# Designs tried in a protein design run: designed miniproteins, single chains. Part 17

Each design is a single chain, and the fold is of that chain. pLDDT is the mean over its residues in the fold that is shown.

## One batch from the design tools (miniprotein)

Design m565
Fold by ESMFold2-Fast:
Structure m565 (fold): chain A 75 residues (1-75)
Amino acid sequence: EKKKYIEKLKKKIEELRKKAAEGDVDAASDLSIYEDILKLLEEGKSIEEILEYYEKNSHPIYVERVKKILKEIEE
């Protein structure tokens, strides 16, 4: 399960890195969020733990972005 989520994130990060290198500011913004989530997963956090951490420690706008990413990984 965790390996599958990490694989999906790495593929998306590769796509976003290419776009960001071409000057896509939206891709650069998304890249930072995807990289943050990847780091937490690699450190042993579950999807549920990551979501709870952002819900408790982040502003609602950022939480909604994280929720969308986590949902896409689980799909």
Scores: mean pLDDT 78

Design m566
Fold by ESMFold2-Fast:
Structure m566 (fold): chain A 74 residues (1-74)
Amino acid sequence: MSEEEFDLDVEVALQIIAAAIAKKYPVTEEDIPVLERHLKRAEEVSKRAEELGLTDLAKDAQYAADVIREALEK
């Protein structure tokens, strides 16, 4: 595993955790800027993983982005 691959794997794990929290708990006004930042990172990581051919990682990042976006649109 390259350093970039490892960094992306860690970042995806963090975004999945953020998505799980957003799905389970009510989003407060203080959470919105934090979740918007996580959404942007998840989308960027998904794109980068796709460019590297890391399809499963890209899919996991996109799933996290979709969950965070849904939580923000409530």
Scores: mean pLDDT 80

Design m567
Fold by ESMFold2-Fast:
Structure m567 (fold): chain A 76 residues (1-76)
Amino acid sequence: SDAEFEAAVREFLEAAARFQRAVAEALAAAPSEELLAEVEARARELDARAAEAIAARDAEGLREVAAELRALADAL
């Protein structure tokens, strides 16, 4: 449904914002360049998956990406 897809888009945007904030805080806290490179590579993969889910209007796929972004943010 459109409502489910719109909710998934909001969840994704909130997760993406949380992840971006966590990366900024990690940079301020002096994380290793190696850790940041790994996080950035995974973020790029998740961004591609999110784009595909949005194009397909796949609410479940988009929520899975949001969950992975939250997990990455929590690991930083």
Scores: mean pLDDT 84

Design m568
Fold by ESMFold2-Fast:
Structure m568 (fold): chain A 118 residues (1-118)
Amino acid sequence: ENEKIVKEFREKVKEFIKKLKENEDEKVVEGVEIFAYSLENALELLLEANPNTPKEVLELTFEGFLLILELFNKLLKEGKSTDEINDILGPYVQRLIDAFKNKDKKEIEKLIEELKKL
């Protein structure tokens, strides 16, 4: 059940990175890959700690992380440093992790709407 959702998320991350390699500077791609790897590792730890997470909470959390990854790429292309991007997106990553741990679907949906406006 959750294994399929996790696999689909990992495939979406791989597809996103593949498209970046076709269109972006190598340094931008490397920065996004490092960030994506950090997010995937954090998600693996969260899933191990929370094996009975509802499907809807998982799907929304993965949507939120994909939006954060897309925003990281956007901000990096705008010439922001990785430190500046972490100051902007770090609070959203932490809020998403906390909402996931609490199975707070409403907070995750709110975070996704906030992220879409950035």
Scores: mean pLDDT 80

Design m569
Fold by ESMFold2-Fast:
Structure m569 (fold): chain A 89 residues (1-89)
Amino acid sequence: EAALARLEELIAEAEARGLALTARLLRIALEALRALAADPENPEVRFEAEVAEGLIAIGRAIARIAGDEEGAALLSEALDILREALRAA
């Protein structure tokens, strides 16, 4: 629940800063985390969460290349949250 609330805060921050792509990627991370929290042993849910992790990592790399330090920081925090959830499941 704390991790879900933190992702919602990151989404609000991205939206407030006008970071549309970052906000969309953060929403993907939130949906993956919600699904994983509901059914952590489901292999399809775990696979979708791993795909979300990869997408967030790619998004962070794109943000860094583009010089979007704010987007990169938000995506980095979301990536840590999602990785911790995947290890705990």
Scores: mean pLDDT 86

Design m570
Fold by ESMFold2-Fast:
Structure m570 (fold): chain A 81 residues (1-81)
Amino acid sequence: MKEEDVEFAKRQLEGLEKKARDYVKKNPKVEKYANEMIQAAKEFLEAAEKGDPEKGTEALKRIRDLFNKMEEEVKKYEKEK
């Protein structure tokens, strides 16, 4: 995989991290999902650098699932206000 592909991946992850940080500020309970997402992001970048598209795709799915769980928990917490 080329450096330009890794840069593209980093840019996408930066966008998700910004949203995740906002969710953690709204509901600290989602910090566990944010930590797991960071780990999955590292796995995605390693897969991208090694040229393993299958592992990269699996890591991206996990990042998306964790992000969705964070959003759901924030919505649940907001309803309890």
Scores: mean pLDDT 74

Design m571
Fold by ESMFold2-Fast:
Structure m571 (fold): chain A 97 residues (1-97)
Amino acid sequence: AERERRLAEIQESAKAFLERAKEVFEELKEKIKADPSLSEEEKERLIKAAELIMKAAQAVAEGKLEEAAKYVAEAAKVLGLDVTEEEVLKAIEEAIE
């Protein structure tokens, strides 16, 4: 019961975040593409990471915590951080206990 309630609260927060963030996220991608100080490889990496983070937020909003953990771990790896899907999922699980 408590876990289900906390999951519902997290889903509601994720939905509110997505609604506000979608427009800002598209503007951010365009700014990254237009930045002459970034290499093509850096632009692709930053855009990929940003897209994965948005997919993770969407998965959370849909209650798909394992899918969300996978996208967060993939975004971290794209940014050069060694984080496993299991570590991300454990952090999410601990946050809702």
Scores: mean pLDDT 76

Design m572
Fold by ESMFold2-Fast:
Structure m572 (fold): chain A 76 residues (1-76)
Amino acid sequence: GPSSPEELLAELEQALAADPNNVEAWRQLGIFVVHRFQPKFKAKVLALAKAGVEKSQNPEVKAVAQKLVEMLSPKP
């Protein structure tokens, strides 16, 4: 498995590019945000989450992606 947060995020980006409905990849991205997140990853994770909301037809994936957008977007 990936040894660094950068490698893990790159693997998740590749998995989601291949299949935006990959439930396990979205689950792992959620775990990454909870346990291994750093501010330098915010822009990439937000871009992936926004793409997931737009492109996925899976309700579980849309729910995870929407929560990631909410968590990482600035609050008014």
Scores: mean pLDDT 79

Design m573
Fold by ESMFold2-Fast:
Structure m573 (fold): chain A 103 residues (1-103)
Amino acid sequence: SIREKLQELLKEAEKLLEEAKKLGDSVTVKVAEKLIEAIKKVLDSNLSDEQLQKVYQLAERAIEAIKSALEGLKKGDIPKYVGGILRAIGELLDIERLLEESK
């Protein structure tokens, strides 16, 4: 189900949070924490399956953006790091908008 897929993304986001903490980067930690919080709110919501599918796509893109940012951080690739952070924030804002529209 779409909710099971979102639960798997939640687990992946939690793994990225632990990686960000190990690297000591407060920015990726905060972004990962906000993504985890947003996915949890979505899972506790009464969003339609169509809305849940849209959130899934946004959350998956946010996870890939955080992965890209962490890879950039590990390699000293500042443009990749910054680009990943900005993309993840953009995807997060779109998830929050969908959550607000459901209230």
Scores: mean pLDDT 88

Design m574
Fold by ESMFold2-Fast:
Structure m574 (fold): chain A 66 residues (1-66)
Amino acid sequence: SDKDKIQKLIDFVNVTPDWNLESLKLGLKAEVPKELSGPLKELALQAIDSASSKEDLIARLKLLLE
């Protein structure tokens, strides 16, 4: 499901504590188009681009599960 795909993105952030925010954004922006399509893809990309910290990134991605 799309929720499982978004959860995969959140899990990736949680298991890469050594990655800085910019490296995480680059990796996630490469992965999102492979996993998601349509409006949810655009929302996920906007969440990633808008994030100011790893905590903010996780919070924004979690909102897409609602």
Scores: mean pLDDT 83

Design m575
Fold by ESMFold2-Fast:
Structure m575 (fold): chain A 73 residues (1-73)
Amino acid sequence: SELERLRRERSRRVAREVADELLEAMRRWAIELLREAGVSDEEIAALSEGQVMSLGLMLAAGIPLEKAKEILK
């Protein structure tokens, strides 16, 4: 029915908005981990989004910054 179609469209829109907010929060969290590990804002700005997330995840797992940088090379 038309009502079911409209409900699905609304649910998908809300889910996408929540996913976008979660992704943004995860990116901010990764940046904060990099800052805590001693990475400068200039170095962070030079990293791709994928590099920021990868380094952030490795730091969260307890991998030292220098080792994490080697893994990404």
Scores: mean pLDDT 79

Design m576
Fold by ESMFold2-Fast:
Structure m576 (fold): chain A 102 residues (1-102)
Amino acid sequence: ASGDARLRVKLTKADGSVVEKEIEMTPADSPRAAAREIAELARREGAVEVEIEVSGDLDSADKGDFLRALLEELNRLLRVVEMDVEELSPGDMRIRVRVEPA
């Protein structure tokens, strides 16, 4: 089972301004719920880029579920142009997504 994880979300708007938000995940939280929150925030803020740093004890299955849910929720509200995923250290990853208005 996954432990507690932290998602540091950085949204870049079309004008180059940045909005940052931190989301905490417990083992009881749904990866899809976190992904939906991020996608709704990105749409609301008019983001052109979404960068997420995941840290803590999220297991490989929950990471996969989060990535899949994030792609689905972002494509539902916006259009995903590009997604890049980098493992920073064991357990930590950075996700960068370029999006366009739907």
Scores: mean pLDDT 79

Design m577
Fold by ESMFold2-Fast:
Structure m577 (fold): chain A 93 residues (1-93)
Amino acid sequence: MLPNGEHTFELYGAGVKATLTLKVDGDKVTATLTVHGKANKKQAEAIAKKAIKILKKGPKVEKVTITGEGLDEEAKQAIKDAFEKEGIPVTVV
């Protein structure tokens, strides 16, 4: 179990960098996945899978918020689909 506060993990996959931040407040855990730079569908899926593996090893997450200025619509949908397939509530901004 992670202590209360913010916990940040750097992710690298398919040439893309992302940051996964977990915010722990007692029993409430939320996460933000920030994708840095441009990512296509395949790159976004690779990053999502890495984030999901980290989340499955930690406390149950109430929701994940996905952000990234360089994500195209197919990449956004692919990330959303990957999280939803694993039963993780997700919002893409």
Scores: mean pLDDT 81

Design m578
Fold by ESMFold2-Fast:
Structure m578 (fold): chain A 80 residues (1-80)
Amino acid sequence: TAEGRKRVDEIIERLDRLAREAEKRGDKDGALSAGVSAGLVRIQRGLMNLGAMSGEEAVRQAEILLKKAEESVETGKLAE
């Protein structure tokens, strides 16, 4: 699960970056979406570390949350 852990960590870093960039732009909905998604992925990482979730499942769910956060940020840009 080293590969799964690395991918989950990469997704968290990307979500944190999306949240910071959205906040700097005044995109409150994008910042909230990315921030909440980052928190949820951190919970999934915790479950994976406890053996309650497979690395594959943690990555799969993290990818879904990343996509939703990216879509929310793009929707905010389109509303401008």
Scores: mean pLDDT 79

Design m579
Fold by ESMFold2-Fast:
Structure m579 (fold): chain A 55 residues (1-55)
Amino acid sequence: MTPEERAALAEALARYKATGSLQALHDAIVEIAKRFGVETALRVHSAVLAELDAA
């Protein structure tokens, strides 16, 4: 995972933890897709779901 992908993952998790909102998480993933492309967004989304499932 690139430093940019790790930063995006941390941002998505932080938004979800701050709000408790799945909509906020979704919005963060959409922003990642716009900035880094669909492949990176899918990778970050999978990583966020794995992190939440493990908690």
Scores: mean pLDDT 77

Design m580
Fold by ESMFold2-Fast:
Structure m580 (fold): chain A 99 residues (1-99)
Amino acid sequence: SEFIEKLKKRIEEILEKLKKVASDKSLKEEERKKVQEEIEKEMLEMVKELNEKYKDDPVVDTYLTRKGEKVEITKKVEELLKELETEPIKKLQEEIEAE
């Protein structure tokens, strides 16, 4: 429960940062790159934490292996977030609801 709540909060914070970077025309290119690098680092850390918890789950391993080596602050980050929400995160939510 606590792990899923923390993970959900981190995803929400990452999504909020992505929306701010995408919509804020006042951000300088260097400031935008710095925020993108922070988001990339947070995504990689989150992916590593999911992999450690679900290391024996072939579905999670497949997603992390394809996306985990290098995260780009582009369409790939959005796709990774969607995959985390639909597959691994859904499994985590189902585990909580089953308790």
Scores: mean pLDDT 53

Design m581
Fold by ESMFold2-Fast:
Structure m581 (fold): chain A 75 residues (1-75)
Amino acid sequence: SELDKKKEEIEKLLEEAKKAVQAGKFDEAQKLINRAAQLALEAIKEYPEEREELLAFMEKKLKEIQELAAKVKAA
């Protein structure tokens, strides 16, 4: 479905953002995060019933990326 394709693209963008953070490319990671957030907002607009699940997924993934970025910057 279109929703499944959007969820897959969001997950792919966040995974690429994580790789960018690991490489020290924080500006690139932020652009990827912004793109994923835009797609998530579009998906919520089209499928309001998915809002809680998509927001929880985004919050979890963003926290993981933020924690990884803090570790990379501290190393």
Scores: mean pLDDT 86

Design m582
Fold by ESMFold2-Fast:
Structure m582 (fold): chain A 104 residues (1-104)
Amino acid sequence: MPEVEEIIKETVERIEELVKNGAPASELMRVFGDTISRLTELLEQTPENLLKRVELLAKLVIELSKVATPEVRETLRGLLETLLEGSTIPEVKEIITKALEEVK
């Protein structure tokens, strides 16, 4: 959906600007949480949309890791690791594992 890509792009640009302005990690994580809420609203909470939601979360985390501070990157990695440990679905584990390889 064009709306999803626009939300991700706007979030990346907002996080980059906040980092340039010396915003604390808590503010960056608040913006991340707001974006997840917006993306979740666009996708019905059904099993059929689970993989799509996980793919969008992974893409958002990867893109944010490129512009975020080291502290926020570590928090994002911790989030992905927690989701990986809590998941029993192989396809979800694959998506999260790939995202963890890209977040450094």
Scores: mean pLDDT 77

Design m583
Fold by ESMFold2-Fast:
Structure m583 (fold): chain A 73 residues (1-73)
Amino acid sequence: DPLEEVLAFVDEKVREARRAAAEGDYDRALQLLDEAIAHLREKKAEHPEYAPWLDYLIGQVEALRAEIEAQKA
């Protein structure tokens, strides 16, 4: 299941990013979230049938990225 593998990848990147942010490493946290967004965009191009679900995940990761960027400022 391509979605299951994508979800596992994104969940791990989000967990690592939240850990980095909690330690004050905002640059690392943002880098990890950028990796997750890039991966989701690639998967959306490969599997347009999953586009609505992948767009939802991209939106969630972008929202978290914005929160962490605001904390860095």
Scores: mean pLDDT 86

Design m584
Fold by ESMFold2-Fast:
Structure m584 (fold): chain A 97 residues (1-97)
Amino acid sequence: KEELLKAIDELIKVLEEVKARSTDPEVQAALDRAITAARKLKEAVQNGASKEEIDKALQEFLKAVNELIEKLYEAGRFDEARKIAEAVQKLLDAYEK
């Protein structure tokens, strides 16, 4: 639980840092969707939701963050896309523990 919450918080921090440097409306919209989904996932984990509810929140988050990564690649922001993908992998690794 603590490892997963820490990974989610680190990911939200990365997403907010990327948003602070973003002026493209499509990238900003994708960031807002990913941040919202990550916060929903954190809320489900923090409140001790069922595995089904946490899995659903995780799937919604993965959909939003994959759309964001695609938009960052389209915008030529490859380093930020990779950093987000690495933070997502760390979150997934923590979820399986």
Scores: mean pLDDT 85

Design m585
Fold by ESMFold2-Fast:
Structure m585 (fold): chain A 72 residues (1-72)
Amino acid sequence: SAEEIAKIIEEATKKAAKLLKEAEATEDPAKYTGLKLNAIGVAYEAVLEAKRLDPSLTREEAIKLMKEIVEA
């Protein structure tokens, strides 16, 4: 259901936020990049799960969800 997808996206947003905060605190450019990539990966996996739960999810909606997770 949409409610279940919302929960998955919310959990992913929290995980991504932790990684993004770590990136912000890091002076090492390699660690910064790795943490940012991990946050994007978390968003990607969450959207893949959302698509599995709701095959009617459009590509456009999936992209918006990814951006919400990473930009939060």
Scores: mean pLDDT 84

Design m586
Fold by ESMFold2-Fast:
Structure m586 (fold): chain A 98 residues (1-98)
Amino acid sequence: MDARIAEIRRLQEEADRAVEAGDLERAYEILSELYGVPKEQVRALFETDKTGKVTPKAEEAKRAIAAREMELLTGEDASGWSLEELEARAEELAAKLR
């Protein structure tokens, strides 16, 4: 594995630890750096409405970013995929790398 993949894994682990510690701002900062998107856009992914439900805009942003990530990793056009399809494909790729 090259240094780039090792660095991505390290940043993902740091983001997971920040979430577990309740430090969401640190997690947003790490994910912003990892995916190359502004922190305010990353925050929107975790935004909920006044009732605590994830907003439709946040869900769509999450799907769109996941689709872009899949395209960058595999070269596949995932722009029309659902979140479930993107997650299933990501798990399949992770299993092949084990």
Scores: mean pLDDT 68

Design m587
Fold by ESMFold2-Fast:
Structure m587 (fold): chain A 72 residues (1-72)
Amino acid sequence: MKKASKEEVEELLKKIREFAERAVRGTPEQADALLKEARDLIKKYGEKLTPEQAQKLNEAFFEAEERVRAAR
């Protein structure tokens, strides 16, 4: 099974955080689209992630959803 590289995981974390920042500042429609895109990225890499990497990505996504929810 092909494992995600450390650099790929760091890029995913960066993208999720960028999506969160844009979602908080954007319209509700933009926020929903960005959160969906972030979720799809995590799902795409899910099978390639170690448990630790998956936890970090899920935590980043949870923080993104909470920030967007607080901004609504």
Scores: mean pLDDT 76

Design m588
Fold by ESMFold2-Fast:
Structure m588 (fold): chain A 100 residues (1-100)
Amino acid sequence: SVEDLLERILAWIFRENPELSPEEKAQLRAAAEELLALIRAGASPDELLARVEALLGTMSPRVAAMVLMMFQLLASRLLSPEELARVTARVEELARRIAA
C-alpha cells in the first residue's frame, strides 16, 4: 500500500540521518501523513507538487531536501513514466533552490 511505502521511506530516511531532531522527524512524518491523505483523496500529481512546494517554505533546507526525496521516491512508484518525467524535472528545480 501507499501507507506501507511511505512508512518504509520514512524509516530509511531516519536510519540514514541519525542526526535528525525529534522536531525534524515530526515534520517529516507530518509531511508523509499529508501526502498520504491527498493521495487517498485522489489528488493529481500537480496538486501533490503544489502542496510539497508550499511545505518546503515552512521547514529548514535539510528537512525540505528530505521531503523532496520522499516525494520523488513515492512518485517513482506511483506515476506513469510520462508523469514521472514532469514531476522529476520540477523536483530537480526545487532541489537546486534548496541547495543554493
Scores: mean pLDDT 85

Design m589
Fold by ESMFold2-Fast:
Structure m589 (fold): chain A 54 residues (1-54)
Amino acid sequence: EEDKRYQEEAEREKNRIKELDEKAKQMTVEQAGKLYRDYLDELERERRRRGVAA
């Protein structure tokens, strides 16, 4: 169960990064930086919630 979710999470992370890159093209550098930081914070919180190393 955990291993399958782990693989699916990795796939979603790749797609998320692609979306962030596309959004960043249309944003200012500061806006893109905030978007990236928000994404990293969300990942960290998600991992903590699942009991994975933060």
Scores: mean pLDDT 71

Design m590
Fold by ESMFold2-Fast:
Structure m590 (fold): chain A 85 residues (1-85)
Amino acid sequence: SRIDEVVARLSRMSAEEQLRWLEQQLDKLELKASKEKDTQTLHLVGILRRQLEGLRLALDEGADPQEIKDQAILLAQQLVSLEER
C-alpha cells in the first residue's frame, strides 16, 4: 500500500529529515486543498501542522530522536490517509 511504501521510506531518514519531508507534504496538500476550496482538508492540515511544530520543538529541546521518529511515522500515516480521500 502507499502507506507501507511511505513508512518504509521514512524509516531510512533521520528525525530531522522526516520532519522536513512532512512539512513539504503538508505544504503540497494545503496548496491543493486551497485550490479545490476543500475547507475540511485545510482544517485537518492546520491540526497536523501544529503536531509537526510540537515534534520539532521537542526534538530541539533534546527529546529522544527515536520517539520523534515514531511519532513522525504516525503523523505521516494520517497525512497519506487524508491525501487518499
Scores: mean pLDDT 87

Design m591
Fold by ESMFold2-Fast:
Structure m591 (fold): chain A 79 residues (1-79)
Amino acid sequence: MEKERLRQEAWEHLQRGAKALRDGNYEEAAKHFERAAELFEQAGDTLGARGAYVMAAIAYRELGDEEKAQEYLDKANAL
């Protein structure tokens, strides 16, 4: 099923993003969390998408990009 494939790919990106975030690779983390959020939305997984957007916001905040961090928090809150 396509939605299950999208969810699996989203989860994989979420895990890679989490590792990158822990390792201090914030730009890499942000990109993985962005991709995870997109895939969760395509799969209809609102909770997964919300979580991934929050993690992207955290990564952008660590990069000092407060405007982009707020944009992703707004996306999470809109779900």
Scores: mean pLDDT 87

Design m592
Fold by ESMFold2-Fast:
Structure m592 (fold): chain A 85 residues (1-85)
Amino acid sequence: MKLSEEEIKEMREKLEKEVKELEELIKKEGKEKILEEIEKDYASLSPSAKKQAEIVKKIIEAIEKGDKEKVEKEIEELIKLHIEQ
């Protein structure tokens, strides 16, 4: 099933909002604590959820480095995973 352009736009806006929330969480809790929680659950995740977790880890690293272009690229990869499922 292929998503419409409107659905893709809504997904992008939702992911951008989640990235902003993640930036605030990194400031409050620290990157290492967030990564530990992701890794802790990683072994029990489905294959698609594992792929999403890997992209989220890349987004966290890009946020810490202030690399907005890399954050945008990883958001697009996350959208692509949802389209290809």
Scores: mean pLDDT 75

Design m593
Fold by ESMFold2-Fast:
Structure m593 (fold): chain A 61 residues (1-61)
Amino acid sequence: SEEQKQKVYNLAKAALAGMDRANLDKAIAEAGESPEVAQLRAAYDAGDREKLRELVEKYKP
């Protein structure tokens, strides 16, 4: 959904900006489960900054 895409965009930006692990984990959990959020979680857990940048561009409003 557009809401889930917007959440992924905001969270990917926060992760790239250096939001601390505990706050980011909480924000991802609060976003709920969706294919879009699952992509973000996988990239973040892998430490894949290039994929996080890709998600920002993909879900940019």
Scores: mean pLDDT 77

Design m594
Fold by ESMFold2-Fast:
Formats: C-alpha cells, sequence, structure tokens
Structure m594 (fold): chain A 61 residues (1-61)
C-alpha cells in the first residue's frame, strides 16, 4: 500500500467511526485491538485489522 492509500484508509475509518455511537465505536476498537495484539504489531497485520474495522464500521451504518 502507498502512503496515499494508507492516509485515505485512515481518513475513511475515522469518518465512519465518528458517525457511530460510542458503544459501536468501542466494540469495533476493542476487537481491532485484540486482533492487533494477536498479530504482534506486524505492519501487514495492522493494515489487515484496519481493513476489517472499516468493513465492520460500514456494516454498522
Amino acid sequence: ATAEEARALGAEVGALLAGLSDEQREAILAEAIARMAKTGGDPEGVYRVAQEALARARAAL
């Protein structure tokens, strides 16, 4: 992924999370944190977790 793609993904995730309730945002973040802990912080794993968080946020809207 390019820096521009990473920035665009981050902006979209942020916008979707801002549109969710505190409960929905907390649930999505808690799951993402748990998955990141399981991947050991590998950059590829972090990017995958971010994509899954995005998909979950879209499903919640």
Scores: mean pLDDT 70

Design m595
Fold by ESMFold2-Fast:
Structure m595 (fold): chain A 65 residues (1-65)
Amino acid sequence: MLKETQKLAEKLGVSVETVQVALAILSGKFSDESLKTIAKTYGVSMEEAREVAKRIKELREKEEK
């Protein structure tokens, strides 16, 4: 888990914390209010996290496992 998050952070040029918030957004399991709390706890802006989430989604759509 942590190792994959680090690789995404390096590839996207963002912090590990930003990637963790972005992955929480992509999971669809959290309300907007819960996501704001998570982002605040990690010191990440919601705007940055949403942009990173979009970029991760685009990367996953282009990559075959």
Scores: mean pLDDT 77

Design m596
Fold by ESMFold2-Fast:
Structure m596 (fold): chain A 70 residues (1-70)
Amino acid sequence: SLKEKLKEKIDELNLKVTELLSDPNTSKEEVIAAAKKQVEEIREIAKQLPKEEQEEVEKSLKDYLERLEK
């Protein structure tokens, strides 16, 4: 289902970011760039959702990136 696909992509985002953050040779800029790429993929899937659910996903993704950049 679309919701299962979104969950899988969000799980992939969290796993990828965690792996990069645990690598002492990875810069913060590289972590942010990788996260932004995954976020764009999630946004493309979210376009198939009703507008209110798209807005919830977008807010969640914006909050995630803002926290990551701190």
Scores: mean pLDDT 82

Design m597
Fold by ESMFold2-Fast:
Structure m597 (fold): chain A 63 residues (1-63)
Amino acid sequence: MKFLSEEEARERIEKVAKEHGARIRKTEFTMPNGDKYVVYQVYKLDEEGREVLLHTEVGKVPE
């Protein structure tokens, strides 16, 4: 999987969330080497109130 920049990941996530009327979750990860990544998740609640993950993007945070 090709890692996007943080901006590219955010842009794709915003588009998907807007198209589906879904919510966005942002999580940051720091790797042991000091590299930072952001994970964006687009999710919706189903009829039972459970979170359904629709899309995920990972972007690398610039140094």
Scores: mean pLDDT 76

Design m598
Fold by ESMFold2-Fast:
Structure m598 (fold): chain A 89 residues (1-89)
Amino acid sequence: AREEARRLAEEFKALVREHEPDEARAEALIQMVDEVMADPGASPLTQLNFLRAMALELAEEFESQGRYEAARAFRRLAEELDKRLRELS
């Protein structure tokens, strides 16, 4: 659980660096992920749920902007996160 949450968090941050053209927004998104991952009160389930919610939100936002490649990448990540959450629930 912890290893998978960490791996998926790194994948999320990599997608943000690749697809978010606003450097300040990219940095803010990465900081939010790092804060949740570093929080000793956040369980792996809490971390995975946070990443899933963020990935879905970004997928919808990028699709609304016509950025379909970015939207598909975040949607695929959200699907992986959802699958893992179901296995742990």
Scores: mean pLDDT 85

Design m599
Fold by ESMFold2-Fast:
Structure m599 (fold): chain A 82 residues (1-82)
Amino acid sequence: MDLEEAIKIAEEILDKMVEKGLLSEEEKDRLLKEVKKRLEEEPLDGSPLRTFVLRLIAEVIFEDESLSDEKKKKILTFLLNL
């Protein structure tokens, strides 16, 4: 897996969420650290790289205990419409 490319895709998606007011910059930094950790630990599943990264972002957001359920729903809806 091209880890640098995967991280760049994740950064771009999270930056768009900050631009839309769905995340603060602090929330983005926290979530990006968790996504990077998951990208290092998870094997590539044969899906397109963008699809794989989107799945990991969705999982990290769903599992995050500091985000409200309303905020999670808005973010997941945004990701589904990318």
Scores: mean pLDDT 80

